# Designs tried in a protein design run: designed miniproteins, single chains, continued (4). Part 86

Each design is a single chain, and the fold is of that chain. pLDDT is the mean over its residues in the fold that is shown.

## One batch from the design tools (miniprotein)

Design m14974
Fold by ESMFold2-Fast:
Structure m14974 (fold): chain A 74 residues (1-74)
Amino acid sequence: SDKLSQQIQSLIKQLKEEGDKAAEALAAGDREEFERHLRRAQELHQQTQQTLSQLSTIDPQKAQQLQQQYQQAI
């Protein structure tokens, strides 16, 4: 559905942002901040995979397209 597709695109964007924040924290030597962003990214990764799985039962072609975008983002 359009709603699921938009949700997946939002999750992919959030994953990219958390990855960037983790890299910034690592460069700054902030181990606690780095680990916090990695845990957040893991949660978003799980949500993205679950939402893609849901979309694949409704619209397999759209799910495949978004799966490709997701793979490129991580």
Scores: mean pLDDT 88

Design m14975
Fold by ESMFold2-Fast:
Structure m14975 (fold): chain A 95 residues (1-95)
Amino acid sequence: SLVKEITKELAEKASKHEHPQAAALAVTGSVLRIIGDGIQAELDGRKQGLPEEEIQKLRDKKIKETAKEIKKNLDSIIEQTKEILEELKEKAEEE
């Protein structure tokens, strides 16, 4: 499975990160985005009445494109996730 291979790669990179909690959350959100983009591409192909083979190609293409973008920006996504987590903790303590 393409998604399974991508998930393993992202999870391995996250396990070695300086901020493991933020990395784990960033990877989880990223995997959900990759799956969501793939599902949307498949739904769009079905709506257009495309053959199953062409729908599968569109899905796999979109999964690869989204995964490539995420891999390129993963360290930035993890750092931003860490900042958001610290902000959420501070807000919870102020209530």
Scores: mean pLDDT 84

Design m14976
Fold by ESMFold2-Fast:
Structure m14976 (fold): chain A 81 residues (1-81)
Amino acid sequence: GGMEDAQKGLKLAEEADKAAKQGDGKKAAELAKKGIEYAKNSLKTGGDSTPLGIGAALKAIGAAFQAYSDGLITEEEFKET
């Protein structure tokens, strides 16, 4: 359900953030993209999962942006997120 998708999205976003901090920009972008996909699925469900889904999406986007800002990925790779 939406809550499960939101929780999966958040875990992927947390893993993306960790990958970015470890200098693995490509892994961070890949994990962030998956996290956003789960967050979008949770937001389609609505209701109680909406705040967590929004949080997951923002954290995933933030992780990808951090990787881009640190020079770990290209602008094109960031846009694919």
Scores: mean pLDDT 83

Design m14977
Fold by ESMFold2-Fast:
Structure m14977 (fold): chain A 81 residues (1-81)
Amino acid sequence: SMEEIEKLKKEIEELIEEMKKETDPARIQALVEEIKRLAKELRKEAEKEGVLEETNKYLSKVEVEILTIMREKNVPLPAAK
């Protein structure tokens, strides 16, 4: 549902804000993995609602923001998997 899409986006945004406040590299990496899990769920819901292309554009912006935060905090980038 569109409601579920908005909920998942909000959860992703809350985790990104938590990443900005976190200083422990292991915890930052754990937050990135949780965001990846939510992104997968978001793509599933977006496919059902016919908005996958728009959602992929949103997730590309999310990925850029995550990589920027990790770079600024000198946290190793997770392997692209």
Scores: mean pLDDT 82

Design m14978
Fold by ESMFold2-Fast:
Structure m14978 (fold): chain A 91 residues (1-91)
Amino acid sequence: MLGEVIEGRVVSATPVSADTVEATIELPPGARVEVGDPVLVFVDGEPVAGGEVTGVDGERATARLELAPGTGEAGAQALVGARARIFARRP
């Protein structure tokens, strides 16, 4: 099967370090996401954070994301409500 892009919304983001956040992403119904799937987060059409899915629970995924340089804690706040794209891997 071919991979697909799943669009979700960031519902929370918690700073883990200066450049890293743990985000919870709300998935559309029926979305299939796996641990290790790549994630990019967009604010105002710009990619501001990227990382991988670390957990999946029903219609929500947890991801560990690295922020773009200079964003810090303000960058984590800017992620809430942002569009997340998850690049689902399929066999």
Scores: mean pLDDT 76

Design m14979
Fold by ESMFold2-Fast:
Order: C-alpha cells, then structure tokens, then sequence
Structure m14979 (fold): chain A 72 residues (1-72)
C-alpha cells in the first residue's frame, strides 16, 4: 500500500546517500529497510503500480547486495 511504497522510496534514497559518501555499512541498513517495505508494497500494489514497485524492489535489492560486498 501507499505507506510501504513511500517508506521504501525514502529508505532507498537514504541508502543511496550513504553509499555515495562511502558509508557502506549504513547504506546496507537503509537498503534492507527499503527492500522490506518495497516487498510489502509489491504484495499490496494494484496492477497499474506493479511494474514500478517491482522495479524499485529489484533496484533496492541490487544496491543492497553491492553495498554488502563493499561493507565486508
């Protein structure tokens, strides 16, 4: 629903900010939150939003995995 989508987008943006600044451990924390909320958003999204929400989830997951590799 709208709450999960809005929070997912916000957390994804925060993760991007930390990754840009080289704080990969903080980026991982925010990307994990984004993936969690976007996963819930996909389950509740109407058909017209499915493509957008699914793409955001995929992008968040890719960013999370890249940040995890750099944090270790």
Amino acid sequence: AAEHLAEGRRYLEKGDEYEKNGDFEKAVEWYRKAVRHLSDAVLDAPDEEQREVSQLLADAYIRLKEAEKKAK
Scores: mean pLDDT 81

Design m14980
Fold by ESMFold2-Fast:
Structure m14980 (fold): chain A 117 residues (1-117)
Amino acid sequence: SELSKAAKEIAELLEEILKMSTDLDAAGRAAAQAQVEHFRRIANKDYTVYVEEELLRRLSEEGVARSLEEVREEAEELAKKEEVQEELKKREPELAKEYKELKEKLKEEIEKLKKER
C-alpha cells in the first residue's frame, strides 16, 4: 500500500528529527513519540487509528468520559464492519497524497537541522 509505505517513511523521518531535538522537554518528547507510534501503526496497516481519532472526537463533543483502553477496544470492533472499511478505502487516496506532502516537508526540516549541526 502506498499509504503504508509513506507512513513508514514519515515515522523514520520523525524519529530522526526527535534524535536531533535535544531541547524538547518531557511533554514535547512524549508527544513526538506518540506521533511516531501513530505512523508506525499505519505503516503496519493498523488503520484502526483513524477510527480511534473519530471516536475520540465524538466522545469529546458529547462530554463522555471513557478510558483510552475502552476507546481502542470499540475502535477495533468498529474497524471490522464493512461500512467502516469502505469509508477508510475512500480516504486512502487523499491520505496518501497528504502523507507524500508531509514526507517532503519533514525531509526539508531534517536538511535544515543538519546544516545547524
Scores: mean pLDDT 80

Design m14981
Fold by ESMFold2-Fast:
Structure m14981 (fold): chain A 61 residues (1-61)
Amino acid sequence: RPLTPEERRRYFRALDPDGSGVFDAASRAAILEFQRRHGLPADGVAGPATLAALFGEPVVL
């Protein structure tokens, strides 16, 4: 299912350390670190597996 506006804000708050609201090198680094901590493929892309790990259910951005 698509993310709600609240889940999108939580996603960007967790994975956008600058709070810029844009995807940049800092956001990519945060995604890679999250993926490594959760045993996911560290590709720097917030795909279905990464989002499922973050929200506990299958979601899409």
Scores: mean pLDDT 65

Design m14982
Fold by ESMFold2-Fast:
Structure m14982 (fold): chain A 62 residues (1-62)
Amino acid sequence: SAVEAAEKALEEPERAIEILSQDPEAAAVAEEVERELVRKHVLEGVVTSRKEALERVLERLR
């Protein structure tokens, strides 16, 4: 499931792209989260870690 893909990506962040790309829903949510975090970084100067980004993907899928 998409939730399981996100949980596994959080446990293995070095393989996150590969893991998330295997599930189309998880991949789509990851792209949305990335766009939001890039926008916050560019417009507000907010820096988000890989772990925090993956936690946001998991939270959105729940």
Scores: mean pLDDT 81

Design m14983
Fold by ESMFold2-Fast:
Structure m14983 (fold): chain A 61 residues (1-61)
Amino acid sequence: MKKTITYTFVADTKEEAERMVEALKRSLELQGATVIDSRVEEVEIDGEKKWKATVTAEYDE
């Protein structure tokens, strides 16, 4: 049975968000997960420009 987990985090810069996505993808791959989607989006949180990163991974049960 396959399980899908989505990870979301926020960074102050696009470059920081992209680095966090790359680090998380590597960590997930080392855990035997398959990364099926990843995104970095500009968002506004509490009136400040932030970058939202999302990584979706699939695990075999």
Scores: mean pLDDT 80

Design m14984
Fold by ESMFold2-Fast:
Structure m14984 (fold): chain A 80 residues (1-80)
Amino acid sequence: STAELVEKWGAVMEALLAKDPEAFEARARALDAQLQTLSGEEGIELTIEFLEEAAKELPPEEQAKAQAVIEALRKQREAA
């Protein structure tokens, strides 16, 4: 679910801010593994929803970059 992905993303960010490379790597691998299980149209839509929610936690300057990535994924979904 989107909520579960957002929770895992929050855990990755906490490890990054704490400068804990072992926790960051372990949590990032868990998030990546979950994203890898997503497939097809539903998986792409769930990924976009997750990124939109995760982007809200970023500083304003980084939110613009995140929105550009989300827009690119939407165009890729429409083309595929």
Scores: mean pLDDT 68

Design m14985
Fold by ESMFold2-Fast:
Structure m14985 (fold): chain A 75 residues (1-75)
Amino acid sequence: SDIVEKIKKLTEETVKATDEVAKTGTPALAKEAERWKKTALDMKKVSEQQQTDTNKDILKKVEDLYKKAKAELEK
């Protein structure tokens, strides 16, 4: 579905952003970024198993993780 494809693309962008945070941030922030990355990957996996309104919630959660990583890169 279109939503699953959006979750996939946003997860790929989130992985790249969190990897960059891990390289440029403090050790504590790098550990947080690793958790955000894992959460995004787990949510992508769940979205592949569900064809319901839960995919809208998953997309919002991945968007929030991406925004959090980008905010740290802009500090």
Scores: mean pLDDT 81

Design m14986
Fold by ESMFold2-Fast:
Structure m14986 (fold): chain A 75 residues (1-75)
Amino acid sequence: SPVDLFKEMADRVIEAVRRLIEQGRLEEARKLVADFDEYADKLIEQLNKEDPEASQKAREIKEETRRRVAELLAA
């Protein structure tokens, strides 16, 4: 499903951000987060038109991903 694919993408983004931070590549990590955020907003809007329940699940995945990324960037 689009939600399952988005969750997989989100998990990969978190891992990539962690690796970039470990390497001192903070600007690239922030750019990746911004690109993910833009993609997520577009996906949520598209899903909301056809499947509001899937849109809500995608919103929850976005919020959790942003929370986890913020924790990594604050460390």
Scores: mean pLDDT 88

Design m14987
Fold by ESMFold2-Fast:
Structure m14987 (fold): chain A 86 residues (1-86)
Amino acid sequence: SRVEELLERLRRAPPEEIPALGRELSALLEGYPERERQALLMLGLAAVAEALGEHTLAAAAREIAEAIRAGDWEAAREAARRAEAA
């Protein structure tokens, strides 16, 4: 899928390519349903964090994305709260 391709490119992107790829992902996601869009935006943040060597932040963003995709907003809030407390 185009989303998977963009996320993979973001994970391997040099810093100078991140803004352009991020804008492309954001534009693609404007057509998505709210819950799916929010989960994919978290995966986009995880991909950017991974590219920048921020592995802890990337793991937290992926956990939040998984909870959102499952429709478990309580789990998503708890994951975000744990990340802020760390």
Scores: mean pLDDT 83

Design m14988
Fold by ESMFold2-Fast:
Structure m14988 (fold): chain A 78 residues (1-78)
Amino acid sequence: SKPIGGLVLHNEAEKAPELIETALANSEKLIIVDANSKDETLKIAEEAAAKHPNVILLRAKNVEEALKKLREEMERLA
């Protein structure tokens, strides 16, 4: 069995595809939280969520809020 994975992304458009692919390979369900990215990071995460039913996409205004939302969602799914 694979664990529940989590990613917090902020302005990582160049690395986001590889980070998401690696996390998906190692997780049964993946929670992605975008911390108010200004580049294409959010769009990349939205496309991943559209392609993969095991991806949950959340949005946060900053990294601190994103980490809180990630913890809360992981607890909800456990």
Scores: mean pLDDT 87

Design m14989
Fold by ESMFold2-Fast:
Structure m14989 (fold): chain A 115 residues (1-115)
Amino acid sequence: MSLDELLEEIEERLRAAGVPEPLIGFVLAALEHLAALLAEEGKSEEEIRELLLEAADRVLETYRRARAAGASDAEIADAVAETLKAFAKENLSEESAEEFIAAVDKMRATLIAKL
């Protein structure tokens, strides 16, 4: 599976779960950036695919949990962003994780403006 095919599969799963389009766009952009950083760290295409699927599953769990708790769209966006940042800290070097976290925080600010 190519990265583009994987991101299309993740997009379909997020949409099927009822995730709003702005949040889908945010998650896909974050996962694409995560994939690039993992590749820079020497991860194989197969390892990157497995890690992106794990990140997507954690995002879906966070979304479902926050929605069940009655969280607002902005609170859900924050919870999803924190899930992605935590995943990056677990799977990237400190330097790459800091770069990813900064990118996620910038994208989250743009996302909240659309909600």
Scores: mean pLDDT 87

Design m14990
Fold by ESMFold2-Fast:
Structure m14990 (fold): chain A 74 residues (1-74)
Amino acid sequence: MSTLSDQLDDVEKVLDDIVKLAKNYANSDTTPPIVIGMLRQIRDSLLTAPKGSKLYEAAKEIGENLDIIDKKRK
């Protein structure tokens, strides 16, 4: 049976991959603008999750890496 819990487990795996992607670009010399836009939308959506949830913590980590990326683009 598919439940909200099962869907959240799958989402957590995708979130881990997105966080890793953000970290990889934060350590790279360049990040494509489309990737920055995508990561911003994901971060903003996830920040609406309950404080202390895995979704919210992933949003914070994505945001921290986005700040690093933005500083490198200046």
Scores: mean pLDDT 76

Design m14991
Fold by ESMFold2-Fast:
Structure m14991 (fold): chain A 66 residues (1-66)
Amino acid sequence: MEEVEKAVVLSLEKIGEGDDLLKEAAKKAGVTVDEVQNQMAQIQSDKEKLDKIKEKYKDFVEEKKK
């Protein structure tokens, strides 16, 4: 679940290639790429959850921009 949340924030910030983000998240979470896409879509449809995830991972995103 945390790896899917990280994939959402990286995708929104345009860090890395979309397909690579999905595959990496699926590999680390031990799920399929389709499952990652479904979970990302659910997170993106919930604005409050999305905002909390962005705040939770803001340091992670900033580190990836270096």
Scores: mean pLDDT 77

Design m14992
Fold by ESMFold2-Fast:
Structure m14992 (fold): chain A 87 residues (1-87)
Amino acid sequence: SKEEEIRKIVEETIEYLRERAAEEEDPDLRQLLLWWVRVLEHHLKEKDFEGAIGAIKALAQVLAERDPELARWLEEKYEEMLRIKEE
């Protein structure tokens, strides 16, 4: 289902953000990434897929200057989820 495909992308995003946080040297950025992991986990638990999609977009915007590579990766996940919604 579309919900299962979006769930998998959100779960992949959570896992990747946790990995990035573990390797992050900046304690403020590490805490920011872990906060957004909690936000995404909450949306996933509530089955709020629209909220999860919006959160990933918001995080990409927040990270655009601080971690452009991670921001681009998040933008690609956001675009993938939008394509699934339109199918």
Scores: mean pLDDT 88

Design m14993
Fold by ESMFold2-Fast:
Structure m14993 (fold): chain A 55 residues (1-55)
Amino acid sequence: ERAKAEALKAVLEDGVAEIEALKAQGGSVPQEVADSTLEAARARIAAYEARIAAL
């Protein structure tokens, strides 16, 4: 389970980096959509971190 949680966290972190890059370009993604997506992704990353720490 730890390895799976770490792998899923890594995928989410890669996704966050991609969305942040698109947001920084200022044209590809509306700020509201980017911000809500980043908030949801960061919350999931935090949940995986808590799960990994508990394992």
Scores: mean pLDDT 76

Design m14994
Fold by ESMFold2-Fast:
Structure m14994 (fold): chain A 68 residues (1-68)
Amino acid sequence: VTVEELAERLVKEMRISRSKARKLAELVLEYLKGKGVSYSEVAKVLSIPVGTAGFLFDEALKIYKELE
C-alpha cells in the first residue's frame, strides 16, 4: 500500500482534506516501518488537539488494514 493509495481512502472514509490525508498516511506508514510516531507528533503535523489526533491515527490504521 502506497502513501497515495492510503491518502485517497482516508479522504473518502474520513472526509478530511487531501493534504491532511497525505500527511496522516505518511505518519501511519512510518509507524508500520517501526519508526517512532506519537499522538503528539500527529497532532503537531495536522495542527489538531492530541485527542483528535489519536482518534484519526487509529482510524487510519484500521483503514490501512482493510486495504491489505
Scores: mean pLDDT 82

Design m14995
Fold by ESMFold2-Fast:
Structure m14995 (fold): chain A 77 residues (1-77)
Amino acid sequence: MEEAERLAREFAESIGKVLSIEFSAEIPEDAVEVRVELVSVESISDTEKLLTFRVTATTAAGEVRELELRVRVELTK
């Protein structure tokens, strides 16, 4: 959970101020590899964007879990 949130937050902070972060499901605690990919950017208003990421987590046992992470950002420019 925290690794995916960190990666998505770092990307979102390069665009603007992070207002909220929402996960569609929990990432396994035994996840050894986490991959985060930006899949869409939606304009909520002239100053706000919604970023949707696909998170893929691989556990120590080799199980793969996929979930969605949504980040709302405020544009300062």
Scores: mean pLDDT 76

Design m14996
Fold by ESMFold2-Fast:
Structure m14996 (fold): chain A 100 residues (1-100)
Amino acid sequence: AVTKEEIVALLERHAAEARALAAATTDPETRAILEHVVLVLRILAQEAPSLSREELIKALEGLIKYLEELLKKTTDPEVAAFLRRLIEDERAIKADLEAA
């Protein structure tokens, strides 16, 4: 089963990837979206150690829904590919937590 430490490390890695994409993007709207993704991921990473398994599953469900709504609004294909990968990674973590 995935550990809380592994979840925090993955969320921090995802936040770093979002930050790198934000820095590389010339579109201000896309940059703002990616910067908000960084903020959401960092908040969840900070909170994750204090959450119960059930609370963490609920938080991941909320994160997945948030990312899916962003994906619907995203016109940049590179950012869309990143968000799809993020959603699949978060779904995998959630599934592992539910199986434990």
Scores: mean pLDDT 87

Design m14997
Fold by ESMFold2-Fast:
Structure m14997 (fold): chain A 65 residues (1-65)
Amino acid sequence: HGEANRKVNEILEKLRKGEKVVPEDKSIDSEDTDNGQTRRHTVQESKLLEAAKKSLEAEKELEKK
């Protein structure tokens, strides 16, 4: 249950440092990855990056308030 949070935290730290983070899932121009054939939800790198970006944005917004 902590795997996703751990990954998000790692990405968030890199984003804070201004490093470019590209999820493995988005390495190639292919939209046909991990459609709906999976029986269970797999943690997707792209989703983790999006969550990390949202966290960073929320942090910035709070600081600007």
Scores: mean pLDDT 60

Design m14998
Fold by ESMFold2-Fast:
Structure m14998 (fold): chain A 85 residues (1-85)
Amino acid sequence: SPELEEFQRLSGQLSPEEIEELRRMFAEVDRILEAHPDWSLEEKTEVFIETLRRTGEEMKKRFPDRAELIDKLTEALIRVLREEA
């Protein structure tokens, strides 16, 4: 999908440290979702989006020169997640 291609293009511009932050975020989301098997796909998607937005804000504090890339990556992944829901 165009949304997934944009996310892949933007994620290819990340540093190893930024990639590690995303890996930690995905692991945290997996942990939360495993604890809540009763949640709907829509509820799970919104929790993922909330966690992603929070992680993006923390990444921008650590890498302020990368804020534009982090914002674009965050919005691209949100579009992918909402397409799947």
Scores: mean pLDDT 83

Design m14999
Fold by ESMFold2-Fast:
Structure m14999 (fold): chain A 81 residues (1-81)
Amino acid sequence: MDKEIKLALAEIYIAIGNLDMERGDYEGAVESYKKALEIAEEADPNYAGPYRNLAIAYEKMGKTEEAEKWRQKADEAERRR
């Protein structure tokens, strides 16, 4: 129950981050995606979160080192599924 509610809330934050990306608010998108990740990881340590979305947002901001870090996490999470 609590896990399902938390994962649903994480999905809502991912949707908010996606809207921020469409608006060009990459900083807001990062905040929303990180909120989703925090909530989802608390519910499920194996959660394959919005790592790829975070990588894209950081890339759009010109933060190449952060983008690379999140791409690495996305690849690792996909391999663990």
Scores: mean pLDDT 80

Design m15000
Fold by ESMFold2-Fast:
Structure m15000 (fold): chain A 92 residues (1-92)
Amino acid sequence: SVEEEFKKELEEFEERFERLKREIEAAIAAGDAEAALAKLEELDRLWEEFSDKYHEVYPKLSEELQKEVEEKLLELTREGVELGRRVAEAVA
């Protein structure tokens, strides 16, 4: 179903987000500001790609799944903002 396919894509998005987060944190720890910026740009592209897909399928999803995705996106938005702040400090 559309919901089952989307759930798999949500899981893949979460896994890719966590991988990029770890890579950004590792680059910051290594003092590699250029790598940290490049990985943050990859994270932004991943976010845009997923958001576009979510917007396309949104009307076909159950209210429960819509709520689950919205809660997850809010959590990940907070993490993304903090990562951006830390990258900004690393390049300063």
Scores: mean pLDDT 86

Design m15001
Fold by ESMFold2-Fast:
Parts: structure tokens; C-alpha cells; sequence
Structure m15001 (fold): chain A 67 residues (1-67)
């Protein structure tokens, strides 16, 4: 799981936002849910890179897992 989280972060840093989100959605579908902490970390990376929409989507997923 952590390796796929790191891969999603790398995709965000490369500007492949759709690839990163697709990978995260696939993890959720497979039952390999990233922790809320990991999702928040990915959201911060996305926001820092200027991908505000992806950052908000990741925060929402983190809230769904946490609450």
C-alpha cells in the first residue's frame, strides 16, 4: 500500500493528476484504503503543485475514511 501512495505522490509532482487520482480510486476499489493521514499528505502535495481540485477531492476522501 505505501508504495502505491508514494507512486500517487510522484504522479502529482509530475503533473499527472488524473493518473494519481485513478491509482487512488483503484486502491479504494481493491479494499486497500490509504490512511486518512496519507490522503491528507497527498492533498497537501497536490495543493502545493497548484492542483486545487485534486487537493479538495483527496481531503474529502480522507474525511470519509476518518469520520
Amino acid sequence: MKEKVEEAIKLLEKGDVYGAMDLINQLLADGEIPSAEDLKKMAEVAKKQGYDSAAEALKKKAEEIEK
Scores: mean pLDDT 75

Design m15002
Fold by ESMFold2-Fast:
Structure m15002 (fold): chain A 75 residues (1-75)
Amino acid sequence: SAADEKKLAELKERIEKATEEVKKVLEDPTASPLQQAIAQFRALSTISEALLEAERNGLDTSELEKLNEEMKKVM
């Protein structure tokens, strides 16, 4: 439905934003190993929450799972 498509788009945007934020930390040459680890943990938590929300709403998680795979490539 249109409502499901809108919800899925919102969850996709959340994951894309989390991926951009972790990339910024990983690309920062002044970031410590601890800061990098915390940023990676935050990104994984955000994606896990988005996937859980999609599943609870009966949405197809395939697109979100692809974004999760892309994020793992930058970590």
Scores: mean pLDDT 84

Design m15003
Fold by ESMFold2-Fast:
Structure m15003 (fold): chain A 86 residues (1-86)
Amino acid sequence: SLDKFFEEYLRTVKNYDDEQVQQRLQQFQEDLQQKSQEAVDILYELGLEAIKRGDLDTAEYYADLLEQLGAYDEADYLRKLIEEKK
């Protein structure tokens, strides 16, 4: 996993102690979570705009990406709107 590679990098390349590794891993996980939330918001807005312009194939693509990110509610809602436009 990325977390294990990042921990190994901090320990072997940066020569961080256990406290420094723990603090930096926590920050890394928080940064990833924040970026994931922003990606969900962007993909959801792009999906809604695709539906609005009648591009249902592109909207389904964004719904698939949301599902891959674990944004199941947003993905399901886009798919519901797509079905209503068919």
Scores: mean pLDDT 81

Design m15004
Fold by ESMFold2-Fast:
Structure m15004 (fold): chain A 106 residues (1-106)
Amino acid sequence: SERLDRLARILHEISRATPEQLKEVIERAAKELGLSPEFVEALLKFYEQEPDVRRARGLAALAITLAYLSKNGELVYDPATGTFVKAPELTPEEILERARKMLEAA
């Protein structure tokens, strides 16, 4: 899938970004994936509060993935129903909270 190939490339760029590059990579990724300006602003505020570059990259990768899947209505596995459901349309704050919890669980 061309969309999944773009996401995979973006996630690879985030994983390899230096602290100085990460803001630019996030902004470019959001533009390429058509993510909202409100989401980008919220993510950058969380990025500025995270001094660990590995955690910052992890948060950015998870949040961008969740935002992209939510935006495009992709199917995600729901353990509560045991089936695949359309990804819910999440607010920027909900995406960041989910990404943070996933990062803390890893």
Scores: mean pLDDT 73

Design m15005
Fold by ESMFold2-Fast:
Structure m15005 (fold): chain A 88 residues (1-88)
Amino acid sequence: VSKEEKKKFVLAGIELLLNAGVINDKLFEKYVKDAVEDKNFNKTGSQLLFKIYTEGNEELKRKWEKLMRTDPSKIVLSEKTQKILKKY
C-alpha cells in the first residue's frame, strides 16, 4: 500500500468518526492536521483504529471494514477534508 493510499484510508476513516458523532468539528480538523504531519500514517492510523474499536458502535465498525475493502482509487475525500488540507 502506497503512502497516498494510506493517506486516503486514514482521512476517510477520520470522516467516518465525524459522521458517527465520535468526534466533533474541532477534533476532526486536529486529526486531519495530525494525519498530514504524519510521514508514514502509522501513528495516525493506529490512533484511528483504536478510536473506532473502543468508541465506535457496530455500524461504524462495519463502515470501516467496508472502507478497508474499497479500492483506494475509488475513495473520494469530502470537500470539508479537502478544504482543511489546503490550509496545510
Scores: mean pLDDT 80

Design m15006
Fold by ESMFold2-Fast:
Structure m15006 (fold): chain A 76 residues (1-76)
Amino acid sequence: VEAEARAFLERLRPLAEEALANKDEELGQKIREEALLKGVELAVKLGLVEEVKEFLKEFSSKLSEEVREKIEKLIE
């Protein structure tokens, strides 16, 4: 489970970067951010809280304040 969870989180990293890089349209960006949030929720359920904290640090400038706050709430 742990090895599978880490592999999943490594796959999420490039997807998170791609999702946050493009802001061509508000709806599209919002959908990408919600998809990222669901992935983060799964990572937290798998016990990868420290890895989620690292994602938050690395991507905080690319996340909306609302999404960042939701992620922070998940890792409390």
Scores: mean pLDDT 67

Design m15007
Fold by ESMFold2-Fast:
Structure m15007 (fold): chain A 70 residues (1-70)
Amino acid sequence: MEGVARAVARMEAFAEEVLKNKGKTQTLELYDSDVADLSEEQVQKAIQDAKDVAKSAGSKGEVKLVKTAP
């Protein structure tokens, strides 16, 4: 359940940055540890929701999964 809270926090931070930096490409990076407790469908849904928020704010937002450096 902790991974869900981390993913939500990162998406909220991304939305804030998109609103702050309108017209620029913002990349939301989700680490493996942030999504470890999420299903594949939940991760894809979160990515799509983040993109929709960026688009509605007039920005081109990109979301990608990144592996935390081992």
Scores: mean pLDDT 63

Design m15008
Fold by ESMFold2-Fast:
Structure m15008 (fold): chain A 86 residues (1-86)
Amino acid sequence: VDPRELDLEVRIALVEIQVAVLKLDYPKITDPEKQAEVKRLIEEATEKVRSAEQALRDGNYDEAERLIDEAEKLVKEASKLMDEAL
């Protein structure tokens, strides 16, 4: 097994867990604009994860890493907005 593949699989799993937590908590945001922003970030991160999984399956590790880096940034932004809203 390529070490890059295992590292990327772990990173994808961690982002999926973070997205799941954000999906449970974002409906608790009372500000509708902030709730909509967090929802958009969650949806974008979910799409990036799906694309990263496909790139990983195709053996395109550079593309998978790029996509998961983007997903991690989106989750970080969503988490920051969540903390500010709650």
Scores: mean pLDDT 86

